# Ledger of designs, part 19: designed miniproteins, single chains, continued (4)

Each design is a single chain, and the fold is of that chain. pLDDT is the mean over its residues in the fold that is shown.

## One batch from the design tools (miniprotein)

Design m12675
Fold by ESMFold2-Fast:
Structure m12675 (fold): chain A 75 residues (1-75)
Amino acid sequence: SSNQQRQQLIQQADQLVQQGRDIVSSNPTDPNSLYQASDLYDQASRLYSQAGDTSSSDSAQRTSDFYRNRGDYLS
């Protein structure tokens, strides 16, 4: 069902967000870790968007941009 598909997309996005948090928590000043987290949040943003969760999509995209910029600054 469309509702089941939507929930699966949200669960996948939530898992990517958690992976990104774990990476940054372990290595908060490593540019490579920040770039990996940025990619995970960017992927989560797309999945939230596909699920119709614009708020979570926007939040994940901003976090992705933040980690990429921070990685650039520290590299």
Scores: mean pLDDT 91

Design m12676
Fold by ESMFold2-Fast:
Structure m12676 (fold): chain A 78 residues (1-78)
Amino acid sequence: SLEELKKEVEELEKEGKELIKKALEENPSKEVEELAKRLEEAIKETKEVIEKKAGAEELLKAKERLKEVFKEFKEFVE
């Protein structure tokens, strides 16, 4: 459902923000900062899709993009 997609996006945002904070505190570097900015931008874009009341397909695409950016960041810092 659309509500479940929104909840999944909110959870990814929370996890992403926590991961960014932890990575910047434990291993700050230019590369980590650049990847963190990319993840923050993906979170922002996904929130804009939700606020725009976009259809389920656009929300799903935004979620998948956010998941990919989150994965790239997590793989780099772990």
Scores: mean pLDDT 78

Design m12677
Fold by ESMFold2-Fast:
Structure m12677 (fold): chain A 85 residues (1-85)
Amino acid sequence: MEEALELQKKVDELIEKAREYVAAGTPEAREKSRQYVDELRELAKTARELADKYAQQNPEQARIASYTAAKAEEGVREIERRLAA
């Protein structure tokens, strides 16, 4: 079980879905994008916690988790900016 890699995959999938929905431009699609942003924020927190957990036991997994958290945080900023426009 590779928790950091599973989170990375889920983050990538959610960012892509959020981009598709915000591009669709309907009120329902924009609301769906907001829900994905909320889920991305939760995954970013989980990834930061995994990075801390693995820091002593598996530095490679800690690095992947840290990278995943940063990616999720950047995705949140991108989608929120597009929703504000």
Scores: mean pLDDT 84

Design m12678
Fold by ESMFold2-Fast:
Structure m12678 (fold): chain A 96 residues (1-96)
Amino acid sequence: DLEKKLQELFKKNLDKTEEAVKNDPRLSPEEKEEILALLERLRKLEPWEAARELLRFLSTRLTERVAKANGRYEILEETEKEIEERLKEAEEKRNK
């Protein structure tokens, strides 16, 4: 019963994710194809294994995909610039 409910929930989630990916304007056609291929692979796995792989994908691959769509990780790039600017200011103050 629990396994059957998990299988039905998993299938519905994959179908919804597939539709969301197809309609996501932030994704390139190549990224969409890659993600859809992943979802197809997940359909062939046991529900627990597929759930772990999906969570891993959302935690790592989705972040990489967003970074590629926006160029670099904007937050990380801004943080790096702020650190570099503060180090430069500290060096300039030391030389005065």
Scores: mean pLDDT 62

Design m12679
Fold by ESMFold2-Fast:
Structure m12679 (fold): chain A 116 residues (1-116)
Amino acid sequence: ALAALQERVSELLNAAANSDFERAIEYLKELAFEGLRLLGVEVDPEASAVEAFRALAEEAERRGLADLAEAARLAARYLELALKEPDPERRERYLREALGYLATAWGLLLERLAAE
């Protein structure tokens, strides 16, 4: 079960890293939704990617998972910056930062599951 989840997460992170901007955002949204489901939170399928990352951060904060909450908040912030950025190079940098923080959040989630 854990190995299958880790493989799925790795596939989604790799897909996001190797996709165009619009597709990358959809993969990041799927990753945030999987994290919320893992924490037992009902997912709003109409939520934006930024809203999904913020929901993940809020749930992590509620559980006292400070490092996870910070990583998810930073992912949401950089994704919001990417969506508002008119410069393609800066937009790409913000997207990569969001991906990095979401990868960190998932590393923390998987570590927690392995300890249980």
Scores: mean pLDDT 84

Design m12680
Fold by ESMFold2-Fast:
Structure m12680 (fold): chain A 86 residues (1-86)
Amino acid sequence: MLTEEFKAELDAAVYLIAAAVEMNIAKRLIKQGKPLEEIKEHIERAKEFADKAYEYARQAGNPDLLRSVEALRKEIEELEKEAEKI
């Protein structure tokens, strides 16, 4: 049976992947010159998923997952700043 900690690690990993996917969609939309509103929707989803990943990574007590989520959150923040220049 899955432990609570292991479930938290899985949830953190799932949300981390979801956040990365949304961030990469936003990057593609910027490159394609898509409307800012569409780009912002994917950035907001990436932020929401990254926040959930951070919460679950903390529950799991996994420092490597926390570091990965923190790195992704910084990438999302940088992408948001890039989008603001459009």
Scores: mean pLDDT 85

Design m12681
Fold by ESMFold2-Fast:
Structure m12681 (fold): chain A 82 residues (1-82)
Amino acid sequence: EEAVDFAIRGLEELAEEAEKLGHKEAAHLIRTLVDTLRDNKDTVTKEAIIEALENLIERLRELGAEEVAARVEELLEELRAM
C-alpha cells in the first residue's frame, strides 16, 4: 500500500472520530490535511507525510484534542514502520 493512501484512509477515520467526540475544529484540521495530501498525491513523499502528521499532532494538542492527537501518533508509528 502507498504511504499517501494509508495516511489518507487513517486520517479520514480519525476525522470522523474527532467529530463524534465533539472536536469539530480538530476534525476540520484533519480534513484539510487529507485534501492537501489528495491534491499532492503524485508528488508527496513518505518523509513529507511524516512531517505533516507531526505538525498535526502539535496543533491537535494545542486545541486540547489529546485523544485524537494520540491516535494520530499511532497512525504515524504505523506509517514509519512501512
Scores: mean pLDDT 86

Design m12682
Fold by ESMFold2-Fast:
Structure m12682 (fold): chain A 97 residues (1-97)
Amino acid sequence: MEELLDEIVELVKKAIEYEKQGKKNEASRYLNRALALAFVAGWEAGREGPEVADRMLQELIERVKKEFGKEAEKYIPLIEAAFRLGRTVGELERRFG
């Protein structure tokens, strides 16, 4: 899980860097990869349980805010949404798998 959160933060960093350079297509590609990994992180955490998922989402958002501040404000709602969708899938697998 820590490795996955590290990868998400690094991809968000790349998205911000490319956006600052005006490279919108590259920035979007890195953002999409970050969102895909946020979904996977949510799924793995949701499979473990709601308290693990709540903690991992909080840790991820705190790391993004600490590292990037205001530059990450527009990405945070997207990261939260992707993580929460993954969480729902993981919780369903835990309940019915």
Scores: mean pLDDT 86

Design m12683
Fold by ESMFold2-Fast:
Structure m12683 (fold): chain A 117 residues (1-117)
Amino acid sequence: FRATDSATLADAEAQKKKDELIERIDEILENTDLSDSEGLARKITEAFVEVLNLSEETAERIFEVLREIAREAAETGNREALRHALNMLATVLAVRPDLSDEELQQLLDAALDLVRR
């Protein structure tokens, strides 16, 4: 294909983190009972912290919303909506790990809305 430059390398690093998160999310969803919403939220938050090197404060905010997302998915049985919401979070956070508190809250609200649809 094309030769890499510094911009392409930055995009490749973001893509690698996104792919790593999506793969880990898939493993967690395969190995965790959907009814264990708190355990599911904890494992996914841990994956985000490890891959993206998130701050303690950001991790806490993500955990609270992921717990609600997982609970909604457990109630509806909609694993695909859960997977889609988690993939969206992984994609945005991998590309923009330094989101403001407002941007992070908007992203988390969007993910929760997606699971509720």
Scores: mean pLDDT 77

Design m12684
Fold by ESMFold2-Fast:
Structure m12684 (fold): chain A 63 residues (1-63)
Amino acid sequence: MKEVEELAKKAKEAIEKGDIQTAIDYVAQIVRMARELEAAGDLESAKKAFRLASELADLINDA
């Protein structure tokens, strides 16, 4: 989860800078990590990662 949270922080920084493409790339990495967590049986961490990705996607759409 620390890696997911770090990627989410970097995505927010990219959005603030107007670097929407970099923010999209970070969200894609979070989604990939969420799928790996789900495959590993860590459903709670996977849900948290998907939630962060969804929140960031909403911010990107509003930017």
Scores: mean pLDDT 83

Design m12685
Fold by ESMFold2-Fast:
Structure m12685 (fold): chain A 105 residues (1-105)
Amino acid sequence: SAEEYFKKGGLLFNEGKFEEAVKEYEKAIKLDPNYAKAWEALGFVLFLLKKYDEAIEAYEKAIKLDPNYKTAWKNLAQVLEEKIKSEKNPSEELLKKLEEAKKKA
């Protein structure tokens, strides 16, 4: 089930096996694309892997499914801040996304 893959992803994450955790979370969302918690967990592990663009997409999917998902908004703000710090000239779109995420966190 999607929940079983989600739990397996969490176990692998706790073991520091981040790339394997990504694969299990991806299996969970393949079975249940509306599994907001799986999208949030995928975003978080991608953030730790410094895959900022993929993390942003996963968090945006989680918040689209659950607009009141405060943890997803808070984590989106953190990944946007790290991406902006890594860029010499951050786009106006990224800066606006960060302001929205900070307001809804």
Scores: mean pLDDT 90

Design m12686
Fold by ESMFold2-Fast:
Structure m12686 (fold): chain A 83 residues (1-83)
Amino acid sequence: KIKEELEEAKKKGIGYLKVLIDRIRQSGITDENKEYIDELEKEITKEMLKSPESAARINIDYLKALGYEEEAEKMEKWLEEQR
């Protein structure tokens, strides 16, 4: 179940995946899931390190996933201004 939820979140966006990982960590991680989550977190870090734009887009999706739509919109406007 958890692996399926993580795969769906990943398809939706890396920022959404990060929110789900944070929730799983708060509820407690089993040893079986820890290795898979650790690999996904490495993947998130690699995406963030590709460019400032990549990191900003991940943060925008993260804010949207948390329900901070107004803050996400402000960050999107800031990103457009950096172009």
Scores: mean pLDDT 77

Design m12687
Fold by ESMFold2-Fast:
Structure m12687 (fold): chain A 65 residues (1-65)
Amino acid sequence: SVEELREELIEEIKREYPEEYETFKAVLDHVLAVARERGWSEEQARAALETVHRDFLGELAAKEA
């Protein structure tokens, strides 16, 4: 489910980047609010969460370089 995916992604960021997890959670919650507002399907919402996670990890890797 979208809810299970959200929790797993947040837990991963919290575990590896504890200073960033609140920011990540806020971004995911914003994306889910937009998905709900725009009538996205569960599949579209899940794809959006995975894209956000990938992009966020890329930004974190760039900060640590």
Scores: mean pLDDT 82

Design m12688
Fold by ESMFold2-Fast:
Structure m12688 (fold): chain A 70 residues (1-70)
Amino acid sequence: SMEEELRELARKKLEELAKEAGVTEEEVEAGVERARALFAAAGRPAPPEEELRALAMSGILAEKEAEAAA
């Protein structure tokens, strides 16, 4: 499916960007825990681990970009 292929491409691109930016596995794990806590606080079931990792990587990259711009 097109959506499935797009998600896979987006995930691979995100992983490449995270590596280039020096994002560590520890930072990703911490981000996943924060994301899980937010879903729990909202009373929503957490998405699959792969989606939590993608959310964590995106958030870390956005923070690093903001820090570089400051």
Scores: mean pLDDT 79

Design m12689
Fold by ESMFold2-Fast:
Structure m12689 (fold): chain A 61 residues (1-61)
Amino acid sequence: MLEGFKYLIEGNYEKALEIFKKELEKNPDDPLILYALAQVYKVMGKKEEAEEYFKKAKELL
């Protein structure tokens, strides 16, 4: 989680996605990881993917 945010802050969105996807693989229903993935997709301009992950995260809260 922390490492993924480091890459997101640095603007390395590809590495941030890689780390958060690995975290999601370990914890598939973790709303924080789903929210983190949504944020990365949002800053990348991938609104559809961002919205999908936001929706999934909200269903678990």
Scores: mean pLDDT 79

Design m12690
Fold by ESMFold2-Fast:
Structure m12690 (fold): chain A 65 residues (1-65)
Amino acid sequence: SELERLLKGVENAKKVLDDPSAPKTVKLAAAHELLEIAEELEKLGHKELAREVRDIAYKTIEELA
């Protein structure tokens, strides 16, 4: 399902963010991927989950700035 695809994307992105060996550029790319996933989740009506995913992405982007 579309939801399963998006949830797998969140899981994969979080693994990158949790990897201390991942370079900043790779973590930044994962954070931007989370923003895209959050937009898709919101369009599917999963507004609460979208807010949670978006919050993680913005915090990561701010930390990497």
Scores: mean pLDDT 87

Design m12691
Fold by ESMFold2-Fast:
Structure m12691 (fold): chain A 62 residues (1-62)
Amino acid sequence: SLVGHVAQATRDIPKLNSEDLALKKGDKVRIEEEVSPDLVKVKNLKTGESGLVPKSDLKILS
């Protein structure tokens, strides 16, 4: 399970729908939930905002 792990955005990630979280390359997030095989709910550790991002755009750090 990836829940509780810290990850880093490997690229800029746009907000495409209301549930998405926009991230910039290098932003650190905590994984809160594995929503589907390709999507995780994360919290941005700098801003405190939460939302959905693609797993493929994250590098697991912890």
Scores: mean pLDDT 86

Design m12692
Fold by ESMFold2-Fast:
Structure m12692 (fold): chain A 63 residues (1-63)
Amino acid sequence: MSKRELLEQLAKKYGVTVKDVHNAFSEILKVANPTLEQILDLIRNDKEKLDERLEFMRKLRQF
């Protein structure tokens, strides 16, 4: 799976844009351009933190 495909799948799953998903990973990891490995490690180790950030972004998009 490519980085782009993973970000697109997460965007669809959480009801947000690909940019929102990218920004969430960048903010949590404190890296402007996270690698696929960094993204997968965050999903494995800190999924709750990711879920909280994306759910917040989803709620903002519904207003």
Scores: mean pLDDT 79

Design m12693
Fold by ESMFold2-Fast:
Structure m12693 (fold): chain A 69 residues (1-69)
Amino acid sequence: SALEEVEELVKRGEEAFRAGDYDTAIRLYEEALELAERANLPEEVIKRIRDGLAMVRAMKAEREAARAR
């Protein structure tokens, strides 16, 4: 199902995030979000993916800012 595929993409994204691979995590969360929106999944599911994507993007930006200091 689309929900199972989205949950697997989110899980892989979380694993990439924990490994410090923010670019892979962002790509996986973006794929999960696109699939969730295309499949018209519940807004609660879509919000959780958007929140996760925003968190990963914020962490990447902070890491880049720290490297520039």
Scores: mean pLDDT 88

Design m12694
Fold by ESMFold2-Fast:
Structure m12694 (fold): chain A 61 residues (1-61)
Amino acid sequence: MTDLPDDVDVPASPELYDRLARAIRDKDTETVERLKEELRRLVGFPPEQQERLFRAIEEAV
């Protein structure tokens, strides 16, 4: 795709969030790292918000 109009409005997909939480609960470190990298690749997802999200998920599980 040459033109990417607006793909930045939702920094974290609910599906990605749920998958990350499940991986943390299962202590699947490899999947956790993969999902964190996918979240970091989201355009417009600032590093501070990424860290806050990751910590919130880890504390919730």
Scores: mean pLDDT 63

Design m12695
Fold by ESMFold2-Fast:
Structure m12695 (fold): chain A 63 residues (1-63)
Amino acid sequence: SREERLEALLAEAREKLAKAKNIAEAVKIALEAYEEAKALGFSEKEALELFFELLREGVRRFV
């Protein structure tokens, strides 16, 4: 389902974020998740909300 695809995307992105070595890698991972969400048919608003959530999680690791 759409929800299962979103959960899988979030889980994969979070695993990558846990391995990110710096802020630049975290930004790249969040952007890749944004692009994949758009490819899966999520709206611009939904994809941006996902991007900012993952970016916040990734950046928090380095502050």
Scores: mean pLDDT 84

Design m12696
Fold by ESMFold2-Fast:
Structure m12696 (fold): chain A 56 residues (1-56)
Amino acid sequence: APEVDVPDLGSAEAARLHVLEAYAAAGALDREQARVVVDALPDPAARARGEAILAA
């Protein structure tokens, strides 16, 4: 869509999700720590992605 202007603002949440995905892929994900990170995400879309990572 031509109105997608600045989706990269708030890359801190994207970075947190990327780190969680990397740890999950490596089999090193601490579920307790991951839950704290996901719970701290303010955006529903970011939390939904975090929940998907935890469910995988």
Scores: mean pLDDT 69

Design m12697
Fold by ESMFold2-Fast:
Structure m12697 (fold): chain A 76 residues (1-76)
Amino acid sequence: MQAEIDRAMVLLGLSVLHRYTEDEELKKLLKEAIDKVSAGDYDGAIEYLEKALELAPEEDKPLIERAIEKVKELKE
């Protein structure tokens, strides 16, 4: 149950950010990360999330950092 909840929370958070961001490159990186998490490719998801973190506004960075932490927990 915990892994399912954490995965769902990551997907929800990233989907909200993807929907509301106006940066097309950030949108693309977030979409790739969402697709990787959905496929269970957590290594790929982390790679795209780290790239998204570099482009994200300061106010959105904590959400992406939390998503990276949760995806790392899902991999373990």
Scores: mean pLDDT 82

Design m12698
Fold by ESMFold2-Fast:
Structure m12698 (fold): chain A 69 residues (1-69)
Amino acid sequence: GYKDIVGADGTVIRVSEETVKKLKELAATESESVLLEVTDIDGNVHKFLVFDGRIVVETKDGKLVLATF
């Protein structure tokens, strides 16, 4: 299945449920900042930053905003 990741600015990125699980696991277990690229269901690549137990996504406007799942 798929799940929507929603940025604090209202940006919506649809990804696989497996991708969401991986992002949550990195946020829960990683002690250092991690920058990674995430591919959405349409094949578009988005930049994500995981730091301090938080997940941040780069919006369409190039801003970094907190993400919710």
Scores: mean pLDDT 79

Design m12699
Fold by ESMFold2-Fast:
Structure m12699 (fold): chain A 60 residues (1-60)
Amino acid sequence: SMEEQEEIEKIIENIKKLLERVDQLSPTQKRVVTADLRELLKRYSGELKKLAEELLARLA
């Protein structure tokens, strides 16, 4: 649906912003983001999954 596509686009935008700031995240923030990204990877595919995997690699 259109609402589902808008939600996906917002998540993608948020991941891109986090990628730009990843080195500025605290250890606690990195842990929370890692958990959230792992949940996203169970539910989504395509561009969102690729960006989530990229962010997870940089958080390690």
Scores: mean pLDDT 84

Design m12700
Fold by ESMFold2-Fast:
Structure m12700 (fold): chain A 55 residues (1-55)
Amino acid sequence: ALSPEQQAAMAEELRALLRAGASIGEAVEAVAKRFGVSPQQARDAAIAAMEASTP
């Protein structure tokens, strides 16, 4: 399992890419490549980031 610190770092990078105009799919692929994790792990981090952003 990824550490909470690694998941937070991945979520921050995903948010930065989305803010720069990347799609969800592009952001997940870029984060998976950058952090050396599977696309599924990057997708799970994106879901966690979205849940943390809900009011």
Scores: mean pLDDT 74

Design m12701
Fold by ESMFold2-Fast:
Structure m12701 (fold): chain A 90 residues (1-90)
Amino acid sequence: MSVEEARALAREAGEQAKELTEKVVEKAKKEGKEIETLKEQIELLEEQIKLAEEELARETDPAERAALEVALETAKELKKKLEEKLKEAE
């Protein structure tokens, strides 16, 4: 896998993950569990960010590093978006 190919695939996966997370939050809102679900999703993203940062620190394969960097960026962006939604819901 090339660095460019790995980066492109990671970006595509990131967009799909964002869409799925938004659908999960919307369904939770209809069930009256929006705040609980937002807190849970934020906690999961925080754990994923920590693991990705630890993996990136030890990874030497350029293609894997590119994929991890995109995944880390996507997770941080999604976490920020969910934190903003949590503030609006509270």
Scores: mean pLDDT 82

Design m12702
Fold by ESMFold2-Fast:
Structure m12702 (fold): chain A 76 residues (1-76)
Amino acid sequence: KLKEAQELKKKGDELYAQGRYREAGELYEKAGKLALEAGDTKLAVEYYSNAGEAYLLAGDEERARRLFEKARELKE
């Protein structure tokens, strides 16, 4: 799971660099979920934060807000 999460994050970074923010956000969100399932809360926070930023750039404020909330909850 953790290696899969890291590969998804890397693919998300490639899409983000191309301006494909919604697709990048989807991959970051999936990476965050897999990191959390693997027990790596720190990586999950990072990936969910990246997903929130990508969705915000894609104009999806509602999805961005939920991902930022999820990341904040995990930090506490």
Scores: mean pLDDT 86

Design m12704
Fold by ESMFold2-Fast:
Structure m12704 (fold): chain A 95 residues (1-95)
Amino acid sequence: MEARITALRDRAAELGTRAAELLERAKELGDEEAKRLAEEAVELVARAVAHLEEAAAARDTDPALAEAHLARAEELLRRAEELIEKAEELIEEKE
């Protein structure tokens, strides 16, 4: 479980950085759709990080609760990645 939490934290950090950079680019280009997608991705990553912290707290006392938080974090990060990819595609069309 510790290795999975670490891997997901690393992924969350990477996706969070990408979403923040996309949000700045979307603002500079005036792309309101890409901006909205990037903002939603930032929020999903933040929620995933919260679930990862809950999983870390529960791992030794309630493994089932820890697994539920990990599953939720994985789903939130997957959705964030999809939104990041859509925002990147929109920005590339305008550059």
Scores: mean pLDDT 86

Design m12705
Fold by ESMFold2-Fast:
Structure m12705 (fold): chain A 58 residues (1-58)
Amino acid sequence: MKLARAKVDIEKQSEKGATLKKGDIVEILEEYEDGFWLVRSLKTGEEGIIPEEFLELL
């Protein structure tokens, strides 16, 4: 399982996004070529597309 941590608080801005708090751990489900990752929050189970620059790979 490929994991990352949110580096900052992230507010959901679209139906395809996810709300995360700084320090939340996510599973990386898919990596897109344009610098966006599809992730799932391990805390909430919410899935969404997040810019990879806001995530720290574990």
Scores: mean pLDDT 81

Design m12706
Fold by ESMFold2-Fast:
Structure m12706 (fold): chain A 63 residues (1-63)
Amino acid sequence: SKKTRLKELGDRLYEAGLDAEKQGLFSEAAEVFRLASQYYREAGDTEKANEAERKAVELEKKA
């Protein structure tokens, strides 16, 4: 379904955000987590969307 594809995109973005964070690219990681949050919200996964948003906020404080 469309929702399944949106969740898969969110998951890939979330993984990319984690990789950027590991490299110390905090500003870039925050932007990627915000994108992941948007895809999760469109997929109807509010829990994962909120998690990704929290990650973005935390990383913005380090940027």
Scores: mean pLDDT 87

Design m12707
Fold by ESMFold2-Fast:
Structure m12707 (fold): chain A 67 residues (1-67)
Amino acid sequence: GQVFADALVEELEREGHPEIAERFRQLAATKPLADAVHEAGKLLREAGVDPATVFQRAGERAAIAQA
Protein backbone atom coordinates (compact mmCIF):
# COMPACT_ATOMS: atom_id res chain seq x y z
CA GLY A 1 0.00 0.00 0.00
CA GLN A 2 0.86 3.69 0.23
CA VAL A 3 2.76 3.26 3.53
CA PHE A 4 5.12 0.74 1.89
CA ALA A 5 5.57 2.96 -1.20
CA ASP A 6 6.52 5.94 1.01
CA ALA A 7 8.90 3.77 3.09
CA LEU A 8 10.56 2.38 -0.06
CA VAL A 9 11.15 5.90 -1.46
CA GLU A 10 12.76 6.97 1.84
CA GLU A 11 14.93 3.82 1.99
CA LEU A 12 16.12 4.24 -1.63
CA GLU A 13 17.10 7.88 -0.95
CA ARG A 14 18.78 6.96 2.38
CA GLU A 15 20.89 4.23 0.69
CA GLY A 16 22.11 6.65 -2.03
CA HIS A 17 19.78 5.77 -4.94
CA PRO A 18 17.82 9.04 -5.45
CA GLU A 19 17.45 8.38 -9.21
CA ILE A 20 15.77 5.02 -8.52
CA ALA A 21 13.60 6.65 -5.81
CA GLU A 22 12.40 9.32 -8.29
CA ARG A 23 11.65 6.72 -11.00
CA PHE A 24 9.77 4.59 -8.45
CA ARG A 25 7.66 7.64 -7.43
CA GLN A 26 6.71 8.21 -11.09
CA LEU A 27 5.93 4.51 -11.66
CA ALA A 28 3.87 4.25 -8.43
CA ALA A 29 1.76 7.24 -9.59
CA THR A 30 0.94 5.62 -12.99
CA LYS A 31 1.14 1.83 -12.41
CA PRO A 32 -0.01 -0.76 -9.86
CA LEU A 33 2.33 -0.90 -6.84
CA ALA A 34 3.49 -4.45 -7.70
CA ASP A 35 4.67 -3.28 -11.17
CA ALA A 36 6.43 -0.23 -9.69
CA VAL A 37 8.20 -2.43 -7.08
CA HIS A 38 9.23 -4.91 -9.83
CA GLU A 39 10.80 -2.09 -11.91
CA ALA A 40 12.58 -0.65 -8.83
CA GLY A 41 14.01 -4.12 -8.15
CA LYS A 42 15.28 -4.37 -11.73
CA LEU A 43 16.98 -0.95 -11.43
CA LEU A 44 18.59 -1.96 -8.11
CA ARG A 45 19.96 -5.18 -9.67
CA GLU A 46 21.37 -3.14 -12.58
CA ALA A 47 23.09 -0.89 -9.98
CA GLY A 48 24.61 -4.00 -8.32
CA VAL A 49 22.31 -3.91 -5.27
CA ASP A 50 20.26 -6.85 -3.93
CA PRO A 51 16.61 -5.62 -4.01
CA ALA A 52 15.59 -8.13 -1.30
CA THR A 53 17.63 -6.32 1.40
CA VAL A 54 16.28 -2.87 0.43
CA PHE A 55 12.66 -4.12 0.25
CA GLN A 56 13.02 -5.87 3.63
CA ARG A 57 14.22 -2.62 5.29
CA ALA A 58 11.39 -0.66 3.62
CA GLY A 59 8.86 -3.28 4.79
CA GLU A 60 10.18 -3.11 8.38
CA ARG A 61 9.86 0.71 8.34
CA ALA A 62 6.33 0.50 6.88
CA ALA A 63 5.28 -2.01 9.58
CA ILE A 64 6.55 0.34 12.33
CA ALA A 65 4.75 3.31 10.71
CA GLN A 66 1.43 1.38 10.64
CA ALA A 67 1.77 0.24 14.29
Scores: mean pLDDT 81

Design m12708
Fold by ESMFold2-Fast:
Structure m12708 (fold): chain A 60 residues (1-60)
Amino acid sequence: MKILTPEEIEELRREFQRVQDIMDKEGLEAALKAVDELVERYPDNPALRRIKEVLEKQLK
């Protein structure tokens, strides 16, 4: 299992919170768009990719 640094955990928590706030206020598609923009900015961040996968699952 991959061990994350405290800074990576804090970033993960912040990004999750932001996406959740967007989803609650603007809906699932807006949250997905926000995650797509973040994935494009940080393509090597597995946390953002995982958030996108979770949201895509909810659209099914």
Scores: mean pLDDT 71

Design m12709
Fold by ESMFold2-Fast:
Structure m12709 (fold): chain A 76 residues (1-76)
Amino acid sequence: EKEELIEEAQKHLREAVKAYNAGDFEKAREHLQKAIEILSKLEGTEKLVERARENLDAGDLRGAIHALSLAILKAK
């Protein structure tokens, strides 16, 4: 259900932030991709998920983290 998807996305975003702060950018990217996939199943987050994909494609992991944080906040 929606609450379970939000919780899973939060866990992946948390792991992405941990990896990013540790300098493990490949691991951060993998967790960000997982959060994007989960959040893409929720209505009302499409524009923020699109922004996260664009930032990730451009190598802006910090921008992707910010966009996904906003998407999770909006989904709650």
Scores: mean pLDDT 86

Design m12710
Fold by ESMFold2-Fast:
Structure m12710 (fold): chain A 59 residues (1-59)
Amino acid sequence: DAAKRAELEALIAQERASVEALADALVERLGWPRELAERVATMIADTSIEVHQRALSLL
């Protein structure tokens, strides 16, 4: 189903955008180095994205 596939791809893009917000919060609130905050936020998002990509394989 192409429509469901497109919705999952849009969700993946939205999750990528959330990485910047999380990294900004870690830097601003906790004083983390930016590179560390971005790497941690990216790893969290990558795990979520992989789950969604697996769901695409079912469609």
Scores: mean pLDDT 75

